# Ledger of designs, part 55: designed miniproteins, single chains

Each design is a single chain, and the fold is of that chain. pLDDT is the mean over its residues in the fold that is shown.

## One batch from the design tools (miniprotein)

Design m1907
Fold by ESMFold2-Fast:
Structure m1907 (fold): chain A 64 residues (1-64)
Amino acid sequence: SMTLDQIQDDTAQRGRSLGLSPSQISQILTDFTNYVQQNPNASVDQLQTRADQLLSQVLQQQQS
């Protein structure tokens, strides 16, 4: 099982590996933290899904 900190670290590492800038990674982590604050009872699966969605949104924009 992943903790919140592990999900954040994994998301940041994946972003770096995919060539995202520090500012893009910071924005993803900020949006993710806002999601956590609004959804304090979110499951690990929901947190993982949100992190994946945020990462994918930035990647889709960058590929265009």
Scores: mean pLDDT 82

Design m1908
Fold by ESMFold2-Fast:
Structure m1908 (fold): chain A 55 residues (1-55)
Amino acid sequence: SREQVAQYLVERAKERKATSEQQYEMVLVMQESIERGLSAEQIKAEVDAVFDKLS
């Protein structure tokens, strides 16, 4: 669900000590992935990929 994905984003940002730019990108990727109709697992993978690209 959207709530589970949002909670995952918050937990991941806290765990990884995400920068403001990474947090912003995570939110954008989450919103875009939801609009594309991706599953919760796919959305979580896209969010995690932000750290691989920006770190």
Scores: mean pLDDT 76

Design m1909
Fold by ESMFold2-Fast:
Structure m1909 (fold): chain A 72 residues (1-72)
Amino acid sequence: GPLGLQLITEPKEKLKELVKNKKKEKRKEAEEAAKKAKELLDLAVKTTPVPEEVYEKKLKEIEELLEKILKE
């Protein structure tokens, strides 16, 4: 399997939980989780053979989840 994608699983799942939990106090935590997910994704593509298209797709998914949390 794509081992590099597994490195972002925990932060991404935490962001999904925060989208479902619309508490205002969670917004800053979501921003921090998104930053961590992006850092882990960058590390993953440097250490594992992850296609560039997959990297860009996962990065956009993280951005979209964060944007949903911030707009709601």
Scores: mean pLDDT 67

Design m1910
Fold by ESMFold2-Fast:
Structure m1910 (fold): chain A 86 residues (1-86)
Amino acid sequence: MIAELSVALREEGDRVTLSVTARNASKGQPVILSLHNLTTGESKILGALGYGEVLRVDLEVPKGETYQLIASNSDFPPVSGPVVSS
């Protein structure tokens, strides 16, 4: 699976903004994007991307937690994005 995943971090006071950008470069089934909180073990589905589609989303998160963006598709192994700490 070819998925392009990036996360940028911006701090303001006690909150951190995660700027998530993801693109599906894989033909076939849609790619499901999820944000995994590695500190708590929780995950949140951000959306589904068809071929060539791009997601851009800003998420407010508390400081002191670690996140990873995961792209999953039934046809291919999951792709892990960068690990970021808030």
Scores: mean pLDDT 78

Design m1911
Fold by ESMFold2-Fast:
Structure m1911 (fold): chain A 90 residues (1-90)
Amino acid sequence: LVLELVEAMLAAAERAAEAYRAGRIDEGERILRDALAAGRAVADAHPDLPAQLEALEAAEPALFAELLARDRAVVERLKAAREAALAAAA
């Protein structure tokens, strides 16, 4: 579940970043909003998710570190793409 959720969220962030880079701001905003809503729904359905994340960090610290690095890189690219698109539209 945790790995599947992380991969799904990363894929959505990459699609949103691509939409922003292409100037499709409304599409990027929709992708991001829908992904956040889906993530919240999964968290609500799985109250043990934080414990699963802690278990993953304890069992697979190297994999967890790689996931955090990927998340940081994807989030930074998404934020940069969104900020640039919004600035260009202003």
Scores: mean pLDDT 81

Design m1912
Fold by ESMFold2-Fast:
Structure m1912 (fold): chain A 65 residues (1-65)
Amino acid sequence: MEEKRKAEEELRKQMEEIKKDVEEGKLTPIQGAFTFLSLSVEAGFLGLKEIEEEALKLSREFITS
């Protein structure tokens, strides 16, 4: 359970970093969308359903913006 908690915190940090990188112009929205999609796949593999759903929503948001 603690390993999952650490993985969740790490993935949440990565999601915030991606948002910041897109906002600062370091990543295009399309690049951000694909990065969130990759994160969602990783979260799904780890069984982190809430992070998986959040990353999928962010991926869709960035690809449609």
Scores: mean pLDDT 80

Design m1913
Fold by ESMFold2-Fast:
Structure m1913 (fold): chain A 100 residues (1-100)
Amino acid sequence: MDNIQQQIRDGIDEIKSLIPSSSSDSIVQGLQVIRDSARRARDMRTVMIVNQGIRHAQQGDRDGVIRQLDQIVSRLPFMSVGQLRQLNDGISQAIDIIRS
C-alpha cells in the first residue's frame, strides 16, 4: 500500500492548522510522540528535525514548528516503508494530543 505518504502529508497539514490555536505544552507533547515514532524506526534525521520543532514549541515559536514539519514532509521520499508507517502512527497520535 503506497498511499501512506499522502496520509502523512494530510496529517502534517492538520497539525499545522492546529498549531496557531494550540497550547505550547500540547504541541510539545504531540511532537514528542512523533519523535518517539521516528526513534523506534531508527530515523535519526527525522528525530533531529522533531527535536528542533520541540525547541521552537518550548520557545513559543510557532512558525519555527511549522518550518520543521515542512522539513519532515521533504524527507518522505527518502523514508523506508517501516519509517513511513511509524511516522503515520505518531502523527495520528499527535493530532489527538494537540486537539485535546
Scores: mean pLDDT 88

Design m1914
Fold by ESMFold2-Fast:
Structure m1914 (fold): chain A 100 residues (1-100)
Amino acid sequence: SEDQELAKQILEALQYAREQLEALLAAGDDELALELTDVTVDGLERVIKELRKRNAPQELIELLERTRRELAAHREARDVAGAVAVLADAARELQRLIEE
């Protein structure tokens, strides 16, 4: 379905963001990692608004809203490792929803 294709694109974006943050964390580039976390939070807000507009599945919207809030909280705490964990958990949960 169109919703499944969109969910897959979102999954790929979350996986990419996680990999980039992990690489920056490993390199010790914490400030750049926090900036990319801000970009990811902003991107999720835009995606959530679009999903609501097209009446996407509520479970998908709720997952992304929770992910955005948790990511923003870790960003405020300057916890890059926590941000990576949030993205990893979100990707796993989204993969589960796609495979249903």
Scores: mean pLDDT 88

Design m1915
Fold by ESMFold2-Fast:
Structure m1915 (fold): chain A 84 residues (1-84)
Amino acid sequence: MIEEVIEFLEKIREEGEKRLEGEALKFLTGALEGVIKLVKEKKLDEAINNLDIAITKAKEEGYAEVAEALEKAKEAVEKAKEEL
């Protein structure tokens, strides 16, 4: 459900704040804030597309932990979309 997805995305952000610093943390936080906004607006396709772009960029920049966190976020949004 939408609320469960938002809670999960916020959990990913909180764990990132504990483990990451500097540019990697800024990247993760910025990407998740955008995705959470789209999920709240029920724009799940746009949220998934935004996550795909962010995952690709994180991998290109070498932010492996950020890419993994965003991939988990994408799976959660995709599951929510299938149940709507």
Scores: mean pLDDT 84

Design m1916
Fold by ESMFold2-Fast:
Structure m1916 (fold): chain A 66 residues (1-66)
Amino acid sequence: SRTEELAELIVEVLEEYIKSLPEKKITREQIIDEVRRRVLGAEPTEEELELAEKLLKEKFGIEIVD
């Protein structure tokens, strides 16, 4: 689906950024900001963000903080 494809794209474009984080913690705002920076003008939907957050946690063991 489009949601799955875009969530996977978010994970892909953020992979090196996530791996560079010292504490393996990231805010939802940081995810949105990095997507906007790497894919000019792109803002993920709520569903795309929720799935991407799940995939980031599963793939990298990252904690999403408030």
Scores: mean pLDDT 77

Design m1917
Fold by ESMFold2-Fast:
Structure m1917 (fold): chain A 116 residues (1-116)
Amino acid sequence: SSLLEEIVRLEEEIAELEEELTRLMREANLPESVIRSELAHARIEREAAERLREMLEKGTVDREFLEELLHHEKGAIEVYRQILETVDLPEEIREKLEETIELEERLARLIEEALS
């Protein structure tokens, strides 16, 4: 219960941060492909947050969904690390991406704990 509650809160925080990143990337005129990738990521995180909230409210855990979410989070971390290494980013966007990676790493650890 408390673990699932923390997972939900963290996913909601990540979704909000990724929505903010999409806005900042648009304002900075980053390549359209980067903006579209971030928008797709933000939508996936928002939908995941909503589904996690439903699981918490119903007191039911969808193990398969958590396994899929864990896979997605690990993939997102790798993509963001690659962007930080290869793309010349404004400092504000770089800082927000680093923050997002930290939160996604925390989320991945909590999901792994929930699955054990």
Scores: mean pLDDT 87

Design m1918
Fold by ESMFold2-Fast:
Structure m1918 (fold): chain A 64 residues (1-64)
Amino acid sequence: GMEEELRKEIAEGQARGLGQALVGATEAEVVEATDTRLVARAVADGREYTITFDSVTGELTVEE
């Protein structure tokens, strides 16, 4: 439904924003999106990063 599409767009926007802010990524995709967790894959300078955001605690982790 509309809510599902909005959640997808929000998650994709968050993935791009986090990728750019944290690792300077020009490309990012959503790996997993739940009500409490976002996992994004971002690419910067030929390196791939996994970014995890916990929306309950506000914790951010970046792994290569």
Scores: mean pLDDT 80

Design m1919
Fold by ESMFold2-Fast:
Structure m1919 (fold): chain A 89 residues (1-89)
Amino acid sequence: MLPEYVKEVGKWLNLSESRVEEIFLKFVRGELEPTYEHLVLLAAHLIVENEIKSFEEFIEYLEIAHPHLLEEVPRSVLEKIFEEVKSKI
């Protein structure tokens, strides 16, 4: 069963439940892609379940768990996505 925040993210991104489930399954398998939808779901997960409170904490987490995302996505784009998600949660 999908977590409630995943369903809310799906609605915000105008995705079908099946599509947001596919992204969530990739997330739990560690197959995150540097796409807007994957980054939004990752930010929501970290804010809700890991209690990440600031963009600096978000970047510290990415350096340890997902360093490839920091190499592929500009910091300004990551900050924009993090702040958008934080404002909606």
Scores: mean pLDDT 81

Design m1920
Fold by ESMFold2-Fast:
Structure m1920 (fold): chain A 60 residues (1-60)
Amino acid sequence: ARVVLRVTFKPGADPAAVVAALGGEAWVHEGNTAVAIVPAEAVEALRAHPAVVSAEPLGE
């Protein structure tokens, strides 16, 4: 299963690289915020990532 998340990154982070390393994809970038889809098992790792400030599920 995959989860769609709105992710806020720390300044200077590469959102696409962070999400891709977790087996996901990022498709919308607004400043330091991206919409990403990741495997459900990767959500905890994404939230724990040093470059991530917050990650909020958007539903599907």
Scores: mean pLDDT 77

Design m1921
Fold by ESMFold2-Fast:
Structure m1921 (fold): chain A 101 residues (1-101)
Amino acid sequence: MAEKAREAIEAGNAEEFLSYIREAIDQGKYEEAVELAKEGIERFPEYAADFYLNLAIAYLKLGKYEEAIRYAQKSIELGTGEVKKNAQAVLAAAREMLKAK
């Protein structure tokens, strides 16, 4: 996955790069998804809200709830519409999981 995602970066295609991050999450490759999302924030700052959302999802799946909360909040601050709505759902889920500890 990382190799294909880096090829998308070279092509300058943020949507394709984001699709590889979502595929990594779907395949349970959460650490890889974290690395790719951080790279996406640097390479495509105009899509930062989407990358913060996927970073928050990956941290939630890894059980790193404090990180999931932090990045979900960043996604909410920068995002609108569906991205903001999804980030709010991740924030709520991470907060509930943190309370359960």
Scores: mean pLDDT 83

Design m1922
Fold by ESMFold2-Fast:
Structure m1922 (fold): chain A 74 residues (1-74)
Amino acid sequence: SSAEAAAVAELRRAIEARDADRAVALTVGLLRSFSEGALTGVGALLHERFGDHEAADPAAILRDPAALRRLIEA
């Protein structure tokens, strides 16, 4: 949806700004929506920015969002 696309764009900006708190909150919110569009958009963005890093895996993020925060801050 357009709202999901806007949220993914905001996530990209938060990662680029190294705003780890904002990026983690947006990622968790999008993943918890369980929408196909949100999952696809978040997955593509995280893979683009971090590759196959374990802390960027959606299931790992929901289990330990602090690991994603550390990855963005690094």
Scores: mean pLDDT 80

Design m1923
Fold by ESMFold2-Fast:
Structure m1923 (fold): chain A 103 residues (1-103)
Amino acid sequence: SLEEAKELLERVARRLGAYVVAVLRRKGLDALAAEVEARLAAQLEAIRNAKTVEELLAAADGVAAIAREVLETVDLTPEERLEIEIELGMLLLVVGLVKLLLG
């Protein structure tokens, strides 16, 4: 169940990360996109390497924090904002399910 939770959280976190990076690159914010991509890669590695539910949830929270920072600091269109918010919502739903089933 921990390994299944890791696989699922890595999948939704990777999808959120890909959407965030794609939006930043589409807007021509290449330096920020590279920085965010590197930070997301570190959190995805933390998800893969998690040995406990607490470590897994902390890594997932790190991904969510990066996405929220982009939502707060970048001038996004309503469509771009909605795309990121939907993927963030999916990550938070999976985090909630992991807490319910494994916490």
Scores: mean pLDDT 89

Design m1924
Fold by ESMFold2-Fast:
Structure m1924 (fold): chain A 69 residues (1-69)
Amino acid sequence: DLAQRVLEELEEMAREIEEALRESEEAGREMLERLRPRFEELSALPPVEIRYLTEEGEEQSSNERVVVT
């Protein structure tokens, strides 16, 4: 379940960013920088998965309802 794994990691990163942003914008920026390595790692996944990551990062609306199983 590559797509499910990608969604799970994206959701975890989104939660961390959201929580940091709830505290302050600066905390959100710091969280984004901490998560950069994880995003880079996800981008190294197979073409289909990295495509979803890239599109979601650039155009979230393109895959708003992408669900696996």
Scores: mean pLDDT 60

Design m1925
Fold by ESMFold2-Fast:
Structure m1925 (fold): chain A 107 residues (1-107)
Amino acid sequence: VPRPPLSEEERKRLEFERDLLYGVAEIALAVARVTGTVDKKLVENLYKIALEIIEINARLTGDPEKAEKMKEEVEKLYKRALELIESGADPQEVIDLLEEMIEKAKE
């Protein structure tokens, strides 16, 4: 079933929501890097942000197959970040994976 085209108002709203998610992710990652503090809740929150970015981009571009591929790649990075936290790895290594996860969601 073909999706109806986005209205100009809906497109502007989605672009605004995407830009807000970008800003929230950047601030969260900057705070984590400066403080050297990463917990499971931060990883879960950034994963949710990454998924929302992917969904917004899918809606803006009309490419659901690319969205599903990006979700799969982001989920792998999310699971690896959780494993690193559970193993007591360096917080900076976890932050590097979270930055990669957000960059994957943007592209």
Scores: mean pLDDT 85

Design m1926
Fold by ESMFold2-Fast:
Structure m1926 (fold): chain A 81 residues (1-81)
Amino acid sequence: MEKLYKEALEAIEKGDAKKATELARELIKLGKTEEAIEIGEKLAEKGFYEEAAKIINEAYVAMGKPELAKEKALEILEKAR
């Protein structure tokens, strides 16, 4: 489980936003929504705003907070433009 988080961080360091996004989605399926949010935040820090917004939205929706999911995703997309 922690292996997926580590692999996602390594993917971000390599600039592989697609792989990091896929690994974050696996974490969401496993109920590791907090770790998926951290991956999303790191994607945003590296300038991958669309991938970051998608993961953060999906994680908060999985937590039962769809209103917060929209707010957090929009905050990230605003940084892109």
Scores: mean pLDDT 82

Design m1927
Fold by ESMFold2-Fast:
Structure m1927 (fold): chain A 106 residues (1-106)
Amino acid sequence: DEIDKKIAELEKRKAEVETRIAELQSQINAGNTEAVPELEIERLKLEGLDTAIKYLKEARKNSDPEKQKELIKKADEILQNTETVIDFMEAVKKLLEQRKAEIEKL
């Protein structure tokens, strides 16, 4: 089943993100507060993956082909929108790191 393959792939990505969140949280607990922006990005990834998986699982259980297609499309839209926001957050993070480095050289 194509839906089951998509769920399996997203569940695998979710597990990788959860591992990274645990690593970043450990760094923050050890006093490395510069890991906070990356943790927030990883948390957004987790939310997007979890929401997409939820829609795909609902699609798998639905006997109406049109409703199934609608739910799959919603999962794809969530993943696409999440990626767009992540790209923006990563760009902002990079700019702030550059500005911090410039101030520290004064």
Scores: mean pLDDT 88

Design m1928
Fold by ESMFold2-Fast:
Structure m1928 (fold): chain A 94 residues (1-94)
Amino acid sequence: MLDELAERIKKETGVPDEVARRLARAALSAIYLQEENPDVDLEGVLRAAVAHLRARYPDLTDEQAEKAFEVLLEYIREHGDTLRAQARAERAAA
C-alpha cells in the first residue's frame, strides 16, 4: 500500500524516494485522523504535510509539490476504503 503510493508519487513528480515515502505516510496519518474525527479536513491536512516537506526540502519545485498533492488526493479517492479499513483494523487490535 504505502510502497505503491510512494512509487506513484516518485513516478509522477520525480521527487526523491525519501520525500515520496514521507508523503505516503502523511496520507495514511491523515486517514487515521479522519477516522478519529470525521470532521477533519483531509485536504487541509495533506496540504500542511506537503508544505512541511517543501520547507524541509527546499529543492522541491512548486510543480512537484502541486503534483504530489494531486497524486495523494487521487490515491485516497481510489483507495480510500482500503486505507480506512486498515486504520479501523489497527484501532480494533489496540
Scores: mean pLDDT 78

Design m1929
Fold by ESMFold2-Fast:
Structure m1929 (fold): chain A 59 residues (1-59)
Amino acid sequence: SNILSQMNNLGSQGDNLSNQMNSAKNNGDMSTYNNLNNQYNNIMNQSQKLSDIANSMSP
């Protein structure tokens, strides 16, 4: 699979989650915020792993 494509997909998912988190926070829904934050952290961890792989392949 194209690593760059996967990283871009994860980035878009992270942006969407960030927007949803801001909405939940503005509405005072901290339960939804915390749930979304856990999902965001999972996406960021996956992105970091792909970034580490990409960096190991770069000169």
Scores: mean pLDDT 83

Design m1930
Fold by ESMFold2-Fast:
Structure m1930 (fold): chain A 69 residues (1-69)
Amino acid sequence: LSLSEEERKKIIEALEERFEDDDIVSLLTIAQLVREIVGEQKAGELVYELQVKYNSSRVTVSQVKDVLS
């Protein structure tokens, strides 16, 4: 995943402003939010990593944060 430390922090901050860690969100919602911060290519890379790791169209916010760590 080609995200800088600053880009990862911005995504985590945006998630924490909108959601709680145990909230279940669709990969589409994650893609839309992340695309606004780092662009469509990097958003697609994150969604791909989440899809491979969790094999689900929905993830918890804590699972997204774990992949970004």
Scores: mean pLDDT 86

Design m1931
Fold by ESMFold2-Fast:
Structure m1931 (fold): chain A 72 residues (1-72)
Amino acid sequence: MFIKVTTKEPVSIEELEELVREVAKQVGVKDAYLAAIVNDKEFIVYVKDPSKAEEFVAALKKHPRVEKAEIL
């Protein structure tokens, strides 16, 4: 499953990778990673397990740096 993530402010690739790793650990997803960079605020994350996608999106939305997250 692909998830589009929009951040409130521009973030570095390293900060975004850390964010994805933190959220993946929090929801118990093993295979989640940065798939594409659209711009400095918009990113695509891949989540291998589709059954975890909604929980992953909900956790992303609770993160202070995240403005919006949606399943593609």
Scores: mean pLDDT 84

Design m1932
Fold by ESMFold2-Fast:
Formats: C-alpha cells, structure tokens, sequence
Structure m1932 (fold): chain A 74 residues (1-74)
C-alpha cells in the first residue's frame, strides 16, 4: 500500500518537526493528547479506511490548532 506508507512517512515527519519546534513548551497533558490523536490517525491509515483517516486527521489538526493558540497566548 504505497499511499499508506507515504501518509505514515508524512505524518512522522510532521510530528517530528512539531515536537522539535514546540515539544519543550508543551505540558504533559498536551503531549499525551497529541500522541493519542497521532496514534489514532496512524491506526486509521493502516486500516486503509478513508472515512476514518479523514476523521482522525481532522481531530489531530484541531488538537494542534488548540495547542498552538494556547502557546501564542502564554
């Protein structure tokens, strides 16, 4: 599944970049929430279920948005 492999690689790169830039500024609760949503998205990608991938991707983006907004207001 070429598309699944590509999506997983892109997610890993994006998560690595985010944690490199913001990881030291995150609370333990924010880290746990981010890791949980990333895990769910990885599971959805591995399942090949397009609807699950869309849902979990959207949920991960909402968590990232909330974290970034909180960091900008700190």
Amino acid sequence: SHMQEEMLEKLEEAMKGFMEKYGSKLTEEEKEELEEKAKKLKEAIRSGDEEKIKKEHGELLEVIKKIVEKLEKR
Scores: mean pLDDT 82

Design m1933
Fold by ESMFold2-Fast:
Structure m1933 (fold): chain A 55 residues (1-55)
Amino acid sequence: MPSLAELFAAIFSDPEAAARLSALAKERNLPTPQSREEFRAMLRDLLEEHWRELA
């Protein structure tokens, strides 16, 4: 069963990117996404910060 988390990690092709997003989620006290809606909402929020950091 392919989890959204696994698909998400594949998008970056880099586990460090996924780990950084996870760290941001902890800093914001965000729960691990359990559904596509939560994943998409959290990903959008965290990706904006992550992209700025990588940019």
Scores: mean pLDDT 61

Design m1934
Fold by ESMFold2-Fast:
Structure m1934 (fold): chain A 87 residues (1-87)
Amino acid sequence: MANVVVTATAKPGKVAEAEAVAKEVARELREKGLQAGVYANAAAQKVYLGITAETREEALKAAEEAAERLAKSPAVESVEIEMDEDR
């Protein structure tokens, strides 16, 4: 299994709106049979979308699609993808 985290930096005061978009993306990923969850850190103005897939390729593809959707949101300033290699 492969884990990936998509981190969205929200615009000032827009964490709740960014979290709502991330939760919608996580819902769609779960409907496709992937594991996905969202964590928001209002103090850091960040929203984290964790994705787990069977392969690194599937996880990265899902993360790239999620990052593109988050980046198009007016509530989001920037998006980063981080692969979590099991340590």
Scores: mean pLDDT 83

Design m1935
Fold by ESMFold2-Fast:
Structure m1935 (fold): chain A 79 residues (1-79)
Amino acid sequence: SEERQKLLKEAQEAIKEFLESMTEEQRREFEERGRPYSSEPPEQQLEGVSRIFEEFAERYPEAEEEARRAAEKLRELAA
């Protein structure tokens, strides 16, 4: 649906802004932590990655806003 396409676009933009707010080392850590979820069903993958975003928001204040927004948009997409 058009509504779901909007949610997907918002999630993609939020994730992009989150990745751009981080250093190269922080991005590598994010990718490594997300790797175990790459083979999980989509719902579990979205939940796992969302938790990683929230953890990064707590550990890296510079990326907190972007990380929490990305987590929120992924949860909206998963619903």
Scores: mean pLDDT 75

Design m1936
Fold by ESMFold2-Fast:
Formats: C-alpha cells, sequence, structure tokens
Structure m1936 (fold): chain A 75 residues (1-75)
C-alpha cells in the first residue's frame, strides 16, 4: 500500500541518519533510544491515514536531521 511505501522509505532514511550519527560519535545507548522512539512513531503512523502518517514520519526525520546538524557543529 501507499502507507507501507512511506514506512519503508522512513526506515531507509532513518537507517542512513542513524549510521551518520554513529559515525559522528553518538553512543550506542543514544542510538538505541532514537531507534526505539522511531519504532513508536512507526507504530502510531501505521494507525493513521496516509496523509497524517506522511506528516508524522517526515517530522521525525526532520528531528533526526537536526541531530545530525548539531553533532556536526559540535565536532
Amino acid sequence: SEKDKLIEQFKKNRSKLLSELKSLGMSQSDIDKIKQNGDKIIKEASTLDVNKAKIMLESELGIMEMLVWSYKKSK
């Protein structure tokens, strides 16, 4: 379904961002916490319509992109 495609794209983008955060020195404990929160967001998005799911998933990716930016700035 369209929603399944959005969730799969989110997982791919999240994987890339988490890999980048790890390479920038984020601890495994903090990576695990971000992943756990992202898994909760996926579960919530799966109960919503496709438009609301897209907004929720894009917002979570935006937060992770800001973390990457912050980590790069601190290095």
Scores: mean pLDDT 85

Design m1937
Fold by ESMFold2-Fast:
Structure m1937 (fold): chain A 85 residues (1-85)
Amino acid sequence: MMALEERERRVKAEAEELLAKNSDLPQELLELLRKMIEEIIKGFRDGDIEGGVERAKPHAIKMALLVQSKTGITEEEIQKRLEES
């Protein structure tokens, strides 16, 4: 129980820091990032982490596609960075 509450606080803190560092990003990317984080947090609260991740996936995919289209980063490079995180 306490570990999940600690993870929720950490995810929120990291999300706020990430948004602050990337405040110059398009509103649509920030919105997708917020939706992804909200679904993950809901998963922790409901005790359904897998369901939260599954609901977050569509938002993460849309975000990756938008980043790819704007930066020229390939899908393979995005996957590599996620695996190293």
Scores: mean pLDDT 69

Design m1938
Fold by ESMFold2-Fast:
Structure m1938 (fold): chain A 58 residues (1-58)
Amino acid sequence: SAEEEAQRERLRAQLRALFAKIREMEAAGHPRTDSLRRVLDETLRILDVSPEEVAAWG
């Protein structure tokens, strides 16, 4: 449905923003980054977001 499509697009945008924040934290050496990255990677896999799409984000 159009509602489901809009929700998926919004979620994708939120995940991209989270990816950017995690990359900033990784660059700063924050200790939570390994765990956060693991959760993000698993979420992207569940939602069938390709590694190529993720690479284009950064």
Scores: mean pLDDT 80

Design m1939
Fold by ESMFold2-Fast:
Structure m1939 (fold): chain A 121 residues (1-121)
Amino acid sequence: SLKETIEQVGEALKKLVEDGEQHKLETILTEAGLSFMPLNSPKEEALKLIEKALEIALEYEELPPRLPDSASPEERLAHVLYVLALLLSGQISQAEAAEALGVSRSSVSRLLSLVQSYLDK
C-alpha cells in the first residue's frame, strides 16, 4: 500500500542516519530540492525530523498541489516522502514527481535510483 511505501522510505532514511551515512541523506535531499536542511545536525535531531515528516506524510489523503515558502522543514520532507512513495508505487510518473518537487527530471531519476538502492538492502 502507499502508506507501507511511505513507512519504508522513512525507515530507509532513518537507517542512513543511524548507520552514519548522512552524506547519502544529503544527496537524496539535494536531488529532492531540499538544500535548506541542516544535515550537519546531531543524529538525534535528524531522526526526529524524519519521524515528524513521516507522521505528516501518513496523514496525507492526497498529494498537496504545492507547498508555501513558509513551510517547515518537516512539512517539506513529508511532501518529499509522499512524492517518493507515489513514484515508487507507480502512481505518478517521473515528470509528475519533478513538477511536484520543483526539480529536474534528471534529479528525480537520480533520486529514484538512490532510494531504490537503499530499500533493496
Scores: mean pLDDT 78

Design m1940
Fold by ESMFold2-Fast:
Structure m1940 (fold): chain A 70 residues (1-70)
Amino acid sequence: MGEQVAAELKALLEEARALGERLAAQGRTEEADLSPEEKAQLLALQARIDALVAAAKASPEALAAVRAFS
């Protein structure tokens, strides 16, 4: 269980990082600079990350794996 949660969280964090890096490279760091689609994507990624972090906190093993990626 912990390994699956950690792998999913890592993938979501990498996706969020890549999106943030692309936006920053374009000078689009303010919320007003984001398109509705980009805002929806960021909110969806944040919701998935929050859900996985909550699940990981229910297990000491999963929590340790999650913290390795923070």
Scores: mean pLDDT 70

Design m1941
Fold by ESMFold2-Fast:
Structure m1941 (fold): chain A 74 residues (1-74)
Amino acid sequence: SEDRKEALEQMRKVLEEAGVPKEEIEKIEELFEKDPAKGLLEAQKVLAKVRGEEIKDEDLEKLLKEHKEALEKA
């Protein structure tokens, strides 16, 4: 669906802005398409590893939502 495409694109944006390699992002995207919950969990783990911080799934979901709202306002 279009909403799922938007969520996937927002997740990609967050990972790219954090400096995650394209190859790793593609694997996370593939996982998200198959299982969104596992995809988000993997994205959160990779993001935390890149930033050297611990991030929870709810924090990643909040980031994706806030990023979508910012794009809609711009």
Scores: mean pLDDT 68

